# Designs tried in a protein design run: designed miniproteins, single chains, continued (3). Part 48

Each design is a single chain, and the fold is of that chain. pLDDT is the mean over its residues in the fold that is shown.

## One batch from the design tools (miniprotein)

Design m9647
Fold by ESMFold2-Fast:
Structure m9647 (fold): chain A 93 residues (1-93)
Amino acid sequence: SEIIKLLEEKTKEILELIKKNDIKGALKLLDETAEEIIELLKKENFPEEVIKEVSLVFSKTKKELLENENGDPEKQKEIVEKTAEELKKLIEK
């Protein structure tokens, strides 16, 4: 619940940066969010396999955003929203 709330708050902030065409700010906030969420998962004793999958989702998202950094903001938004959905499914059980 607390981790999901943090993810939702950070997702909204990242989407706002994308709307402002601040892709570098969005990427920085994505990295900061990944570190915070991974630390919370470790603190709450989530299984190592879940932590690894969450880390891989963040890494994939960063790569996809970098590949689209000069692309369509709507595509960047879709990448972020899809990432939030995947992370919620991994964390919720």
Scores: mean pLDDT 86

Design m9648
Fold by ESMFold2-Fast:
Structure m9648 (fold): chain A 93 residues (1-93)
Amino acid sequence: DAEKLFEKAKELLKNAKTAEEAIEAGRTASQAGLLFLKRGDYKGALEAGRVGIEGGMKGVKLSKTSKEVSRATGAALAGIGVETEARLGLGEI
């Protein structure tokens, strides 16, 4: 399930043409990351967190409204949270 969700996130990010699509990709990646964290797959969580950040950042670049910028920034921050927990689990400080 985590792997399928992560594959979906990567495909969504690759094909994202709007802020909403990029935000959805980032959120989907962070959801996959939380599932990887729950099972102790810190490497999977690290990769998913990075895709979450990329989705949020792409969302900011594609944003046309302040609301989209806010939501995209939130998606990037969620990805940072997943990446940070993954790095702690890996002992990377």
Scores: mean pLDDT 89

Design m9649
Fold by ESMFold2-Fast:
Parts: C-alpha cells; structure tokens; sequence
Structure m9649 (fold): chain A 81 residues (1-81)
C-alpha cells in the first residue's frame, strides 16, 4: 500500500474509534483504537502514534472516554503531519 493509503486507513480507523467513544461504547472504542495501534506498528508508523493509540485503547477500556478521545485525537494529529 502507498504511504497515503496507509495514512488514510489509519485516520479512518481513529475516526471510527472516536465515534464509538463519544457514544459511550468503550468495548468498540477500545477495539478500534487497539486495531489502529496494531496497524500503525505493522506499517512502520512513528512509535508516538502507536503509543498514543495504545493509551487511548487503555482509557476506553477503563471507561475514561474523555481521555480516550484526547489521546486518539493526539494520534490523529501525529498521523496528519
């Protein structure tokens, strides 16, 4: 896949994860955030992106949706650079 396709796929996954977190669906939010972290790692994205998505997943699993969204948005910002 091209670098652009990898970035677009990851950004779409992050958006879906944030939508689930905003709905209070911690299970689906955590699942999509974890899948985003795994995808980022597999495709050679910066460690900062992987770590931010992992923290977002951990917060979503704990039911801390505000922090989950905060960390997912930070990951999105890093991917968009």
Amino acid sequence: ASREQIREGLLQGIRIAIEYAKQGNGEMAAKWMQQGADFARQNGMPKSVVDLLQKAADYAKAGNFDKAIEYAEKAREEVEK
Scores: mean pLDDT 88

Design m9650
Fold by ESMFold2-Fast:
Structure m9650 (fold): chain A 100 residues (1-100)
Amino acid sequence: SLVDEVEAVIDEIISTLSPEVQKILREIKPEILARVAETEGLSSAEAHAALVAMMQEAMKRIDELAEKRKLSEEQKEELRKALEQIYKRIMGLIGEHIAA
């Protein structure tokens, strides 16, 4: 399923990161997967809008968690780049899924 493919992508990206960044992304992973599941049956435009909203919400959540966990500036940058990579991979997968 799309959700299973997205989960595999998230887990792959998480596995490459530092332990503290891994903890934050694992904490928000279920929320990302729930949002992705909501794109099933949507038009390309609706799915795109939902993904943009998801990314904005996820960015806010990771900033809050990074502050709470007192991450270094280097760890915050790693976290933001990882989330951007996840977003790009999800956009690609959803585009393929909707086209199928």
Scores: mean pLDDT 83

Design m9651
Fold by ESMFold2-Fast:
Structure m9651 (fold): chain A 73 residues (1-73)
Amino acid sequence: VQDLADQLRSPDPDVRGTAAGRLATRYRDDPRLPPAVARASQDPNGRDPAQRLIGMLGRINPEMADRVRRALQ
């Protein structure tokens, strides 16, 4: 999960978008997701993809969306 979350910090916007979608679909129930996304969001490139991920999670796992949102500070 961390390796994929680190892709949210990629300089390539296509890589960032793909990573956000895959995190939302594959790791929506994984307890490691909130801390991994929080780490990635410390990079400016990761901030907008992290918000996009939260939006996608809100549709499929609202509880996980809230956990990720809380982890971002």
Scores: mean pLDDT 77

Design m9652
Fold by ESMFold2-Fast:
Structure m9652 (fold): chain A 82 residues (1-82)
Amino acid sequence: MSLREQQILTDLKDGEAFLADVAAGKVKVDPATVKRIKDLIAEAKKYLEEGDYKKALHKAIFLSATVTLLRMKEWIDRKIKE
């Protein structure tokens, strides 16, 4: 596997793990946000299948940034409510 493919696959796994946490009730996010994450994963996978690693990487970066922001927001929201 190329380094770029490995980076994309790692970001996809993190996104899928986040969705699994949401489905298990460990993280609360609205349905529109869940759809956005699913769409980013699907688009990144589509571009990987097409061999468009640049577009796949862009989608993977957006996915990673979105997941990181949501995890941070939930942590902050919990601290503010304390």
Scores: mean pLDDT 81

Design m9653
Fold by ESMFold2-Fast:
Structure m9653 (fold): chain A 100 residues (1-100)
Amino acid sequence: MEREERIERLRREALELEREIVELWNRAVAAGRLSEEELARLLELLEKLAAARLEIVELEDAGHDLDALRAQVAAELAAAAPALREAVANRELAAEPQPL
């Protein structure tokens, strides 16, 4: 019972984090740019989402090697910043000739 309540709370937190990530990403794409502050916020939200999802997995199933998975996710997030910037920058070039 307590584990089910904790999983439900974490799922709700994950959904809210996903919503914030989507809203931030859509605003950045619409603006055609991702500021350093927006990138930092996006990475913070992605890290929190990953942590919540890993805690759900830990509570639902004793998959015994989550520390290795946590390290891998952290490394992938650290490597994501250039790709995220490039994707938004490409959208900026498309948005300028069609402002509406």
Scores: mean pLDDT 71

Design m9654
Fold by ESMFold2-Fast:
Structure m9654 (fold): chain A 73 residues (1-73)
Amino acid sequence: SLRDVAIELTTDSLLLIGDWVDQMIALRKQMKDASPEEREKLKKEMDQLDKELKDKLSQIIKDGNKKFDSIKS
C-alpha cells in the first residue's frame, strides 16, 4: 500500500541519518584535540560523509517514487 511504502522510506531514511549523526559526532570529538592539519583532514572526511548521505537519500527517494508510481492509477 501507499502507507507501507511511506513507512519503509521513512524508516530507511531515519536509520541512514542516525548512522550519519553518530559518525559526525565522533569526528567532531576528534577535532577537539586536533592540530590544524588534522582538522582539515577531519573536515574533508565530514564533507565526504555529507555527500554520501545525500547520494544515498537521493537513491531512497528515487526507489520510493518508482514504488509510489506503481501504486498510483
Scores: mean pLDDT 82

Design m9655
Fold by ESMFold2-Fast:
Structure m9655 (fold): chain A 98 residues (1-98)
Amino acid sequence: SLALERAEKRREEQRKKMTEEERKKIEELIEKIEEEAREASKKIDELAKKPKTEENEEELKKLLSIEAVYLGAQVEIVLGASLESLEKLLKKLEEIKK
């Protein structure tokens, strides 16, 4: 509860310091991260139904790495994410997808 109260106070204070444009960009990044997390979970479920080939195991490891980045993003959002922190996570995601 104390951690949640601190996160709420941090979000309120951060929102007061943000421009309308920065707030909109944060919302857009959150939506993109949530959508990408949904797609990764869907692909993991599909791969779980396929034979355990070396190719499928490597793809699964890659998708799990992507999902780990998205889980990190969800934690950042709960803690009152900044534009900078979300952009860093998005860059990590793009690197893993290569």
Scores: mean pLDDT 76

Design m9656
Fold by ESMFold2-Fast:
Structure m9656 (fold): chain A 74 residues (1-74)
Amino acid sequence: SKREELRARAAALLRELVALAPQVPAEHMPDWTEALRLGEEALAMLDAGAPLGEVERVVRRAETLLRRVRQAVA
C-alpha cells in the first residue's frame, strides 16, 4: 500500500541519517537536522492518519535534504 511504502521510505531515510551523522560537516548539520525532523514528522503524520499526499510531500522533502547531506560527506 502507499502507506506502507511511505513508512518504509521514512524509516530507511532516518536509518541512513543516523549512519551518516558522525561524518556530516558542521556547515551541513542544518540540512541533516531538518531531514531528521521531517522524517520523524512523516512517521507521526502516518500514525495520526494524515492524507497520504501530505505525507509524501514531507518524505520527498526529507529525501531531497538527505541527498544534499550524502553529497557533503562524499
Scores: mean pLDDT 91

Design m9657
Fold by ESMFold2-Fast:
Structure m9657 (fold): chain A 60 residues (1-60)
Amino acid sequence: MLLENNYKFLKANGLSDKEAYRGAKAYTEAARRINAIQPLSPKVAEEVRETQEKVTKNAL
């Protein structure tokens, strides 16, 4: 997924630079692993992004 977009999103939610970068990096790593197993799908990519947004806002 978009590492920079996730970093900015987490940063905007009040995380420190290091925490936001760590979170964005972990999410990007997970997305790469998923894509390696399963071919890229716009549907799956959108669902993952929406889920990440909801989890970040509700849990963080």
Scores: mean pLDDT 67

Design m9658
Fold by ESMFold2-Fast:
Structure m9658 (fold): chain A 70 residues (1-70)
Amino acid sequence: SLEEAILKAAEEAAKEYGEEGEFVLRVARKSIEGGASLDELKSFVLMAAASLEDKEVGKKIAEKVLKAID
């Protein structure tokens, strides 16, 4: 499912990028727990990646999410 694809991409980001990836994974998990729609989940995860101070890491995480749902 799209939810599982986004969650898996966020889990991979957490393993690869440490604290920055873990932050994005936390946003994904909280969104799912809160009953977010698939469109909301995608938006919240991409916004979380874009909000990171390390913009290169943010772009790489966003790319992982976008590739996972393509």
Scores: mean pLDDT 87

Design m9659
Fold by ESMFold2-Fast:
Structure m9659 (fold): chain A 92 residues (1-92)
Amino acid sequence: MELKENARKLFEKAVELLKTAAEKIQDDPEARKYLGEAYKYLVEAMGNLDKDPEKAIENVRKALEYARKAGAPDELIKTLEELVKVLEQIAK
């Protein structure tokens, strides 16, 4: 499969998993703040996919860091880790 198509599908999956996690967190303002930061970095990474793949990798790594701090589900963490690996192949 084409690496950029795989990256876009992983971004879409990560966004949906992030939305689902945010909907379940109603009374934890710290976790909600960290999920918001993860979403911000994920959106910036998507914007950098074609322009600056190295910046996209940096942004996904930041999203992963904040998702971990938020206590996000393992599926989201694994999706972000897989996305980093795909982006590293694109940057080569």
Scores: mean pLDDT 82

Design m9660
Fold by ESMFold2-Fast:
Structure m9660 (fold): chain A 58 residues (1-58)
Amino acid sequence: GPARVVSSTPTTATLENAAGERVTVTGIGPHTVTIAGETYRIFLTDEPIPVGTVIEPV
């Protein structure tokens, strides 16, 4: 299922799935992360991603 951005800075984002499981990505550029067997892609641009942004699994 989709994950949501629950916190962000210009160089970090924390994603949370529907079960409340979280992962934090750090660093400018592309990230591929897995939460509970679902894979998400996120790109950090040195600008905070808006809290509440929904990210669909790949």
Scores: mean pLDDT 87

Design m9661
Fold by ESMFold2-Fast:
Structure m9661 (fold): chain A 62 residues (1-62)
Amino acid sequence: ALLEDARTALDAGDYDAAERAAMEALRESQGVKDAAERERIVAEARDLYLQTRRAKGEEVTA
């Protein structure tokens, strides 16, 4: 799963793979018909994406 891939990559220090997997999870969330499930995936993917960018020392845009 993309969220699991993002977590695994982040834990391994592979920030490029973690960022890519989190962005892919955000894109795929748009296909989720259940609003609550979609919101959960979006929140988790955003959190992983922001954690990854912070770990890379990149600017976190609002």
Scores: mean pLDDT 76

Design m9662
Fold by ESMFold2-Fast:
Structure m9662 (fold): chain A 55 residues (1-55)
Amino acid sequence: MEKLIEEVVERIKGKSETEAFAIIQETADELAKTHSLEEVRRITTEVAKRVMDLL
């Protein structure tokens, strides 16, 4: 799971605000296919925290 969060954060680095939002939404939609709602929320929250540290 940690590697997935790191990969998503790296994809967001250097992207516009609109593209960053699209990447987060795509990630949430993909995770929802194989993970519980609780797991998806936890992962997207971690991504958001790390992205905010970069902004």
Scores: mean pLDDT 76

Design m9663
Fold by ESMFold2-Fast:
Structure m9663 (fold): chain A 84 residues (1-84)
Amino acid sequence: MSEEEAKKLIEEAEELVQEAAALTAQTRPPLEALHALGTAAVAVGVAKWLLENKKASAEEVAKLAQKAIELAREGLAGARAALA
């Protein structure tokens, strides 16, 4: 993974976290979805910090960002289900 690819994955994860957070503010999603969203937000923060401070390889940062994307999608799905 290139550093640019890792950065794009972080940006995708951050956007998903923001979308899920906005939806959760409008309803009461299941606690599991809130936990997934919270974990995704922390993972995004850590990935950004590792990339900015060059504390991990682009591949390691990308793996963390991919996990954050998966968790953010889980949180988003739970929030959407609570709205429907």
Scores: mean pLDDT 82

Design m9664
Fold by ESMFold2-Fast:
Structure m9664 (fold): chain A 118 residues (1-118)
Amino acid sequence: MSEIEKLMYAEMAAAGVVDAVRDGLPLERALELTAENVIHAVYELKVDPALLRKVITRRLDRLIAAHADDPETVALAEALRELAVEITRYIEENPDASVEEHREKARELAREIAARAR
């Protein structure tokens, strides 16, 4: 997969999660899927965490602007944005931690954000 295809995958995955929640996917599951997508992009697709954070936040910021009149969609996109920022920052700040430790932390962060969004 080319670098541009990896970035397109990350952007489409973020947008797809927002669409899935609007179609009835629970917020908790959407946050879990976002955590899994971020970990997959970093470890399987080998995307730099800082670049991944930049492309995901840019896409979600565009979705927030496009849905400014829909507070539920805005809140959802903001929660997904926060999760992507926190996971990628944790990976950058803890480079010596195992892949499993990063996955466990990503799932923990997803649960914490889901609990706050209730």
Scores: mean pLDDT 84

Design m9665
Fold by ESMFold2-Fast:
Structure m9665 (fold): chain A 91 residues (1-91)
Amino acid sequence: MLTPEEREALTDLIGDVLKRIRELIAQTGRVPTLEEVERIAREAFDEYLARHPGRFTPEQAERLRNEVLEFAKRLYEALKAGKLSTGIVKL
């Protein structure tokens, strides 16, 4: 289970991923590919860790990375199914 601090980081990361995906959709006019969504999630996670050196243990960082990537896959499935609108906002 995620700690409160890991949950805060996950919320920030989800918001960043959603913002970047929304910007990509606005610029391209299309649903992004799974590869694009996963790349954005990985980049957001790496940037987050770089901005918060020493905030998480290796085990916490691994759990957080896995949660962000799982979110990215679920987000792609939702976008592909048409369950999300252009009204996506930062969490």
Scores: mean pLDDT 78

Design m9666
Fold by ESMFold2-Fast:
Structure m9666 (fold): chain A 87 residues (1-87)
Amino acid sequence: MVKRPKLSEEQRAELDRLLAEYLRALHRAEQAAKAGDTATAREHLARAEEVWRRIVEFLREQGMEESVLERTEAALRAELAALRAKI
């Protein structure tokens, strides 16, 4: 079966929800790190990592090309690594 996968409106809404959760977790991690609360920062980074894994899995389930999935994963991993380096 050869189809070009496109996200439906409902799938785009779910992706937007997951992205909002990811960004919220990153923001909370950064704020905790700036406050010197390393434990809270690590907890929020762990949540952000969980959410980005769910984003990649969601996109894979929707039939996104592996090259797109790899680029998305690399970008999210780079953001998490940058925040971990600040802690």
Scores: mean pLDDT 76

Design m9667
Fold by ESMFold2-Fast:
Structure m9667 (fold): chain A 89 residues (1-89)
Amino acid sequence: SEVEEIKKELEKKFEELKEKLRSGEITPEEAGKEVSKIADKLEEIGAPEEIKRHFGLLVGELALLQAELAGRGAEVRAQYEAEKAALEA
């Protein structure tokens, strides 16, 4: 169906954005601009609620990746310091 084809295209675009974020090829700000362009295109074509819902889920997954990438180093450092403090107590 056209709905499934659009969902597949969205998934492909978001996977590309995730890969570019992981590699540092794009910034979170640039990723946000691309997401906004996709949202504008979906609004322009009058996308059904099912497609808009799927887009929302993909945006959520991208946000989780951004949070993970941003927090990973700080989290690992905090974990290490906490374990060290526990062993020295």
Scores: mean pLDDT 78

Design m9668
Fold by ESMFold2-Fast:
Structure m9668 (fold): chain A 62 residues (1-62)
Amino acid sequence: SEKDELKEKILNYLKEVGEASAAELAEKLGVSQSTVTEQLNELVEEGEVDYIPGKGYRLRKR
């Protein structure tokens, strides 16, 4: 689905750069910051991504 494709793009970008803000992800992926933030919140709930206040989003390390 479009939503699943966006999640994969977010995860792939974070794998490459290590950390990014929602605004950076929105610009990179060509979608609104609100759309990216919604998917990022789901990825945090799923345990795939961590949100660090003042820093941004990172992949959860295992």
Scores: mean pLDDT 82

Design m9669
Fold by ESMFold2-Fast:
Structure m9669 (fold): chain A 85 residues (1-85)
Amino acid sequence: MREKLLEYAEELRKMAEEARSAGDEGTSRLLEQAAKVLEDTARGKISAEVGAELLRLTAEQLRSLGTPLGLRAADRLEEIAEELE
């Protein structure tokens, strides 16, 4: 479980870097926040339930941005949140 969560965090940080390179600073910032949530969940600082809730809130914020990268990132965060159980 912990290894998988850290892999997801690395994936999100890579997506954040791609978003930043594309000039989508809002999506980049929210993805960095989501990666931190996964790292904290992996380390037992927050529960998987709280982690999933925070990822869904971040996905909602990404959808609010309405950028193509943000919408794709929101879908990915919802998929990861479902796997946290």
Scores: mean pLDDT 85

Design m9670
Fold by ESMFold2-Fast:
Structure m9670 (fold): chain A 88 residues (1-88)
Amino acid sequence: MEARRREAEEKARALEERLAAMSEAGVPVDEETRRLMAEYLAHRYLALGLITEAEAQEIIDNPTAETVLRVMERIRERAEALARELEA
């Protein structure tokens, strides 16, 4: 799924640039900014292979702190499982 990873990488980069420009312009954190931050995290983590396309879509469809934290917890659980397999 290289094409989808590249697409996610490009989208993450574009969102990072937009968020940086908004921060430099002094735009306050509102609902739209929070949505853009959630979309950035979804695309970035998908590009890094840390989440599935379905998990990225969950964040995009419901860009709340609760959804982001739930997906991040799944990443942590998978990392812990991998660490256990590597050690024993």
Scores: mean pLDDT 76

Design m9671
Fold by ESMFold2-Fast:
Structure m9671 (fold): chain A 89 residues (1-89)
Amino acid sequence: DPAALAARKAALAAEGFDPSLARADDDARATVAILDAIGSRGGFSLSPEEREALIAALEARDAERARELFNSRLPEAEKHRKELAEKNK
């Protein structure tokens, strides 16, 4: 559903997530897979329980909760994101 995808992209952007992460599909599982792949590039990934919690938050369109769950569980992703931002200065 393009409207549901657009709403999730807007919610993610409002909470500081990259809205392009929701672009590939209107399925919350696809969004979680993209986030998990980003985490894996930093040398880690989400557990099954963490993935289910993040999917539920995204399906509820609770982007703030999704951001909190992702950031709290993947501190290495936040560290890597900050290092990339500093390198791009």
Scores: mean pLDDT 56

Design m9672
Fold by ESMFold2-Fast:
Structure m9672 (fold): chain A 68 residues (1-68)
Amino acid sequence: MPSPEELLEGFRRLLELLAQAGASPAQIRTVADWYLGEVAAYYADDPETRAALIAEMRRILDEILARV
């Protein structure tokens, strides 16, 4: 698993690339939900890191969706 910083950067880049490619908000949400699920599963035994990462990922998702 990449570091939390690398994970958040990768997530933002992925969603920005999808938006640039003309993906719908629904398509972007589907990809984001998959990514969030994988992160939540990986950090199942670390609730503090999981909560912080999920909160920041949701913030990134909302920011990207506001531009689409």
Scores: mean pLDDT 82

Design m9673
Fold by ESMFold2-Fast:
Structure m9673 (fold): chain A 93 residues (1-93)
Amino acid sequence: DIYNNLGEIYLNLGKYKEAEASFNKAIEINKGKDEESYAKALLGRAVVRYYLGKTKEASKDYYRAYLILAPKKGGEETLTRELVKLTKISPDL
């Protein structure tokens, strides 16, 4: 998904406001259509929101992604992989 990719690029550049906007768009496009891409967008937005100091909102996004991915085969691996990728490209987490 182009907006998930844009969100990751902005996050890597430390452009947290632009990253949040891109992940918001990815959430909008994938909600009810692609649960894995939707969950990945929620994880990306959660990481961005932690950097912005929006801790409660970030926690809600993490739990929503967890609820979507945890019951699926390989979902926990997807959750871990995406979280590691997002935190690796975002210095200072």
Scores: mean pLDDT 77

Design m9674
Fold by ESMFold2-Fast:
Structure m9674 (fold): chain A 73 residues (1-73)
Amino acid sequence: SARFEALKARLEELIARLAALGTPEGARAVELARAGLAEAERLHAQGKTELAIAALEQGIGVLEQTLAALEAA
C-alpha cells in the first residue's frame, strides 16, 4: 500500500527527529512510537490495512505534537 509506506516513512522521520533531541521525554516518545510502528506493520501483514493506516496516522499526530512541545520548551 502506497499510503501505508508513505505514513511509515513519515513516522520514521519523526522518530529520528525526536531521537536527535537527546531528551528523556523524546526517548520515551521514540520507544512508544517504535512499538506502535511494529503493531501497525503486524496489522498490515495480516491484511488489516485500514487499521494499520489509522494507527500510523494517530502515531504521527502524537509525535508531531510531542516534537512541537519539546522544541518550544
Scores: mean pLDDT 87

Design m9675
Fold by ESMFold2-Fast:
Structure m9675 (fold): chain A 79 residues (1-79)
Amino acid sequence: MISGSEWARLAGIEVEYEVIKDGKVVDRDKNATGAAALTRAEKAGPDALLRAKVRSEEDKELLERAAKELGIKVEVEVE
């Protein structure tokens, strides 16, 4: 379960993302937050893949854990 504190941390991390559904990019942003990226992936539905780039290994671990708790498929790379 993602707490309000964890969600606030996700809103503080910088993410470049693409949301991919049925082999097509349905959403993207180069200057987003982790919270925004997860929200857009959830809105796309259960077959969506969130592909994200973050600035640190800590941000990667936070985003991957949150995605797993939300049932979002995710691929995260560190810049």
Scores: mean pLDDT 83

Design m9676
Fold by ESMFold2-Fast:
Structure m9676 (fold): chain A 81 residues (1-81)
Amino acid sequence: LTPREEAEVLLALAIIIKTNTDLAIERGTMSKEEAIKAYEKALEIFREALRVARQAGDTPTARQAEELIKEVEKKIEELKK
């Protein structure tokens, strides 16, 4: 994979984890603790995607990763209330 392709794959993987966690919360199939752990894993992958995207000069992918990082951080904060 090129660095740009690597960033896009990492972004996609983190989005899948985030979306599955969102759905599991809505369906009541995931505990608060499990959801926090899943979102933390997605955050780690989003941060890696951001790092790789920045190194590759992939500004659109970097911006999308930054926005999704903020969304997931907010979701974790809301779950900890």
Scores: mean pLDDT 88

Design m9677
Fold by ESMFold2-Fast:
Structure m9677 (fold): chain A 93 residues (1-93)
Amino acid sequence: MADRLAAEGDALYRQGLALEEQGRYAEAARAFDEASRLYLEAYRLSGDERYLNRSYLAHGLSEGARLAAEGRVDLSAPVATGTTLREIGDLLD
């Protein structure tokens, strides 16, 4: 059962990465959040800390994607926020 949950989590994690690459941040955030939950459940069933570590990673990626969906961060330009890009646009006309 833990292996099945981890495999489902891996599929959602990869889907999240593909969605993020497409700029579909809200959908990526949901995929990473679901992957995080599945990894946490796999950890509860197996006691394998590798699943716990993957759960934390997926949760962090979900939060990043959520902020990108809100326009608070630009994951295509990680050193620039939505605000910074607007400020640069104003300077360039």
Scores: mean pLDDT 73

Design m9678
Fold by ESMFold2-Fast:
Structure m9678 (fold): chain A 74 residues (1-74)
Amino acid sequence: SVNERQLKEFLDFLKKHGLLTPEQIALMEQLIERADKLTPDEVTEFIEGAMHAIAKGSEALLAFLREQLEKLEG
């Protein structure tokens, strides 16, 4: 529940600032549905990685989100 809340707050922050495409929002929502598979440290690492990817550009963020989702589904 704490992990899901932290990721939802992060998604809301990114949406508020117009930093995400519809595809990136959908990937974030799928990651949030799997938040119980993450430790608190992994949630922090994810947020830091996502912010770094945003700084690199939209394509980098898409690749990062897809990789994280694949890791949680495997």
Scores: mean pLDDT 84

Design m9679
Fold by ESMFold2-Fast:
Structure m9679 (fold): chain A 99 residues (1-99)
Amino acid sequence: MKIEALDEEARELLLRAVRAVLEAGDSTDVEEARKLLEEAVEAVRRFLETADLNPLARDTAASMVLMALGVAISTSENEEVKKLLREAADEVARLEAEA
C-alpha cells in the first residue's frame, strides 16, 4: 500500500471518531448517543491497528479524541449521555494503552 493512501485512511478514521463524539454530545437521545460512541470507539480501534502509524502519531490521535470527549462531556446537558461519554473515554484510553 502507498504511505499516502494509508495516511488518508487514518485521517478519515480520526475525523469520523471526533465527529461521532461531538454528535453524541449534542444528542438528546441516549440510544443514538450510544450508537455514535460505538462508531467512534470502533474508528479509534481501527486507527490504532494501522501498522504503518508511528507511536507518536497514534498517541496524538488518541489524545485528540479524548479532548473531543472532554468537550462533549462539558457541553452535554443529558446525564445519561455524559455517562456514555465517560465510558467511551475510558475505552479509548484502554485501546491506546494496548496499542
Scores: mean pLDDT 76

Design m9680
Fold by ESMFold2-Fast:
Structure m9680 (fold): chain A 107 residues (1-107)
Amino acid sequence: SLVETARNLAELARKYAQEALDLLKKGGDIEKVIENFEKAAFLATGASYAADQAGVKEAAIHALRASNAFNKAIEYAKQGKVDEAIKYAQEAIDHLTRAEEAARKAL
């Protein structure tokens, strides 16, 4: 179903985002961090679309907010502003968690 698709895409986005966030916190490869945040943003956009088509407005809004927050994290990461990148990445992960919960409750 589109609801299951939205949940699965949000869950996968959260996994890539967590890997990127953990790497960023360790002072790891910034190119790898950016790649994983870009994957997370793309998947979050897909989750928003699937949730919207399924009529699960709350999941769609949170997935969209997650995608926007990942784009901010990418912007700050490219500037070497690690603390700001971490802050926006965490905000995005929180939105993905809420999108997953809303999709799960929609039956």
Scores: mean pLDDT 91

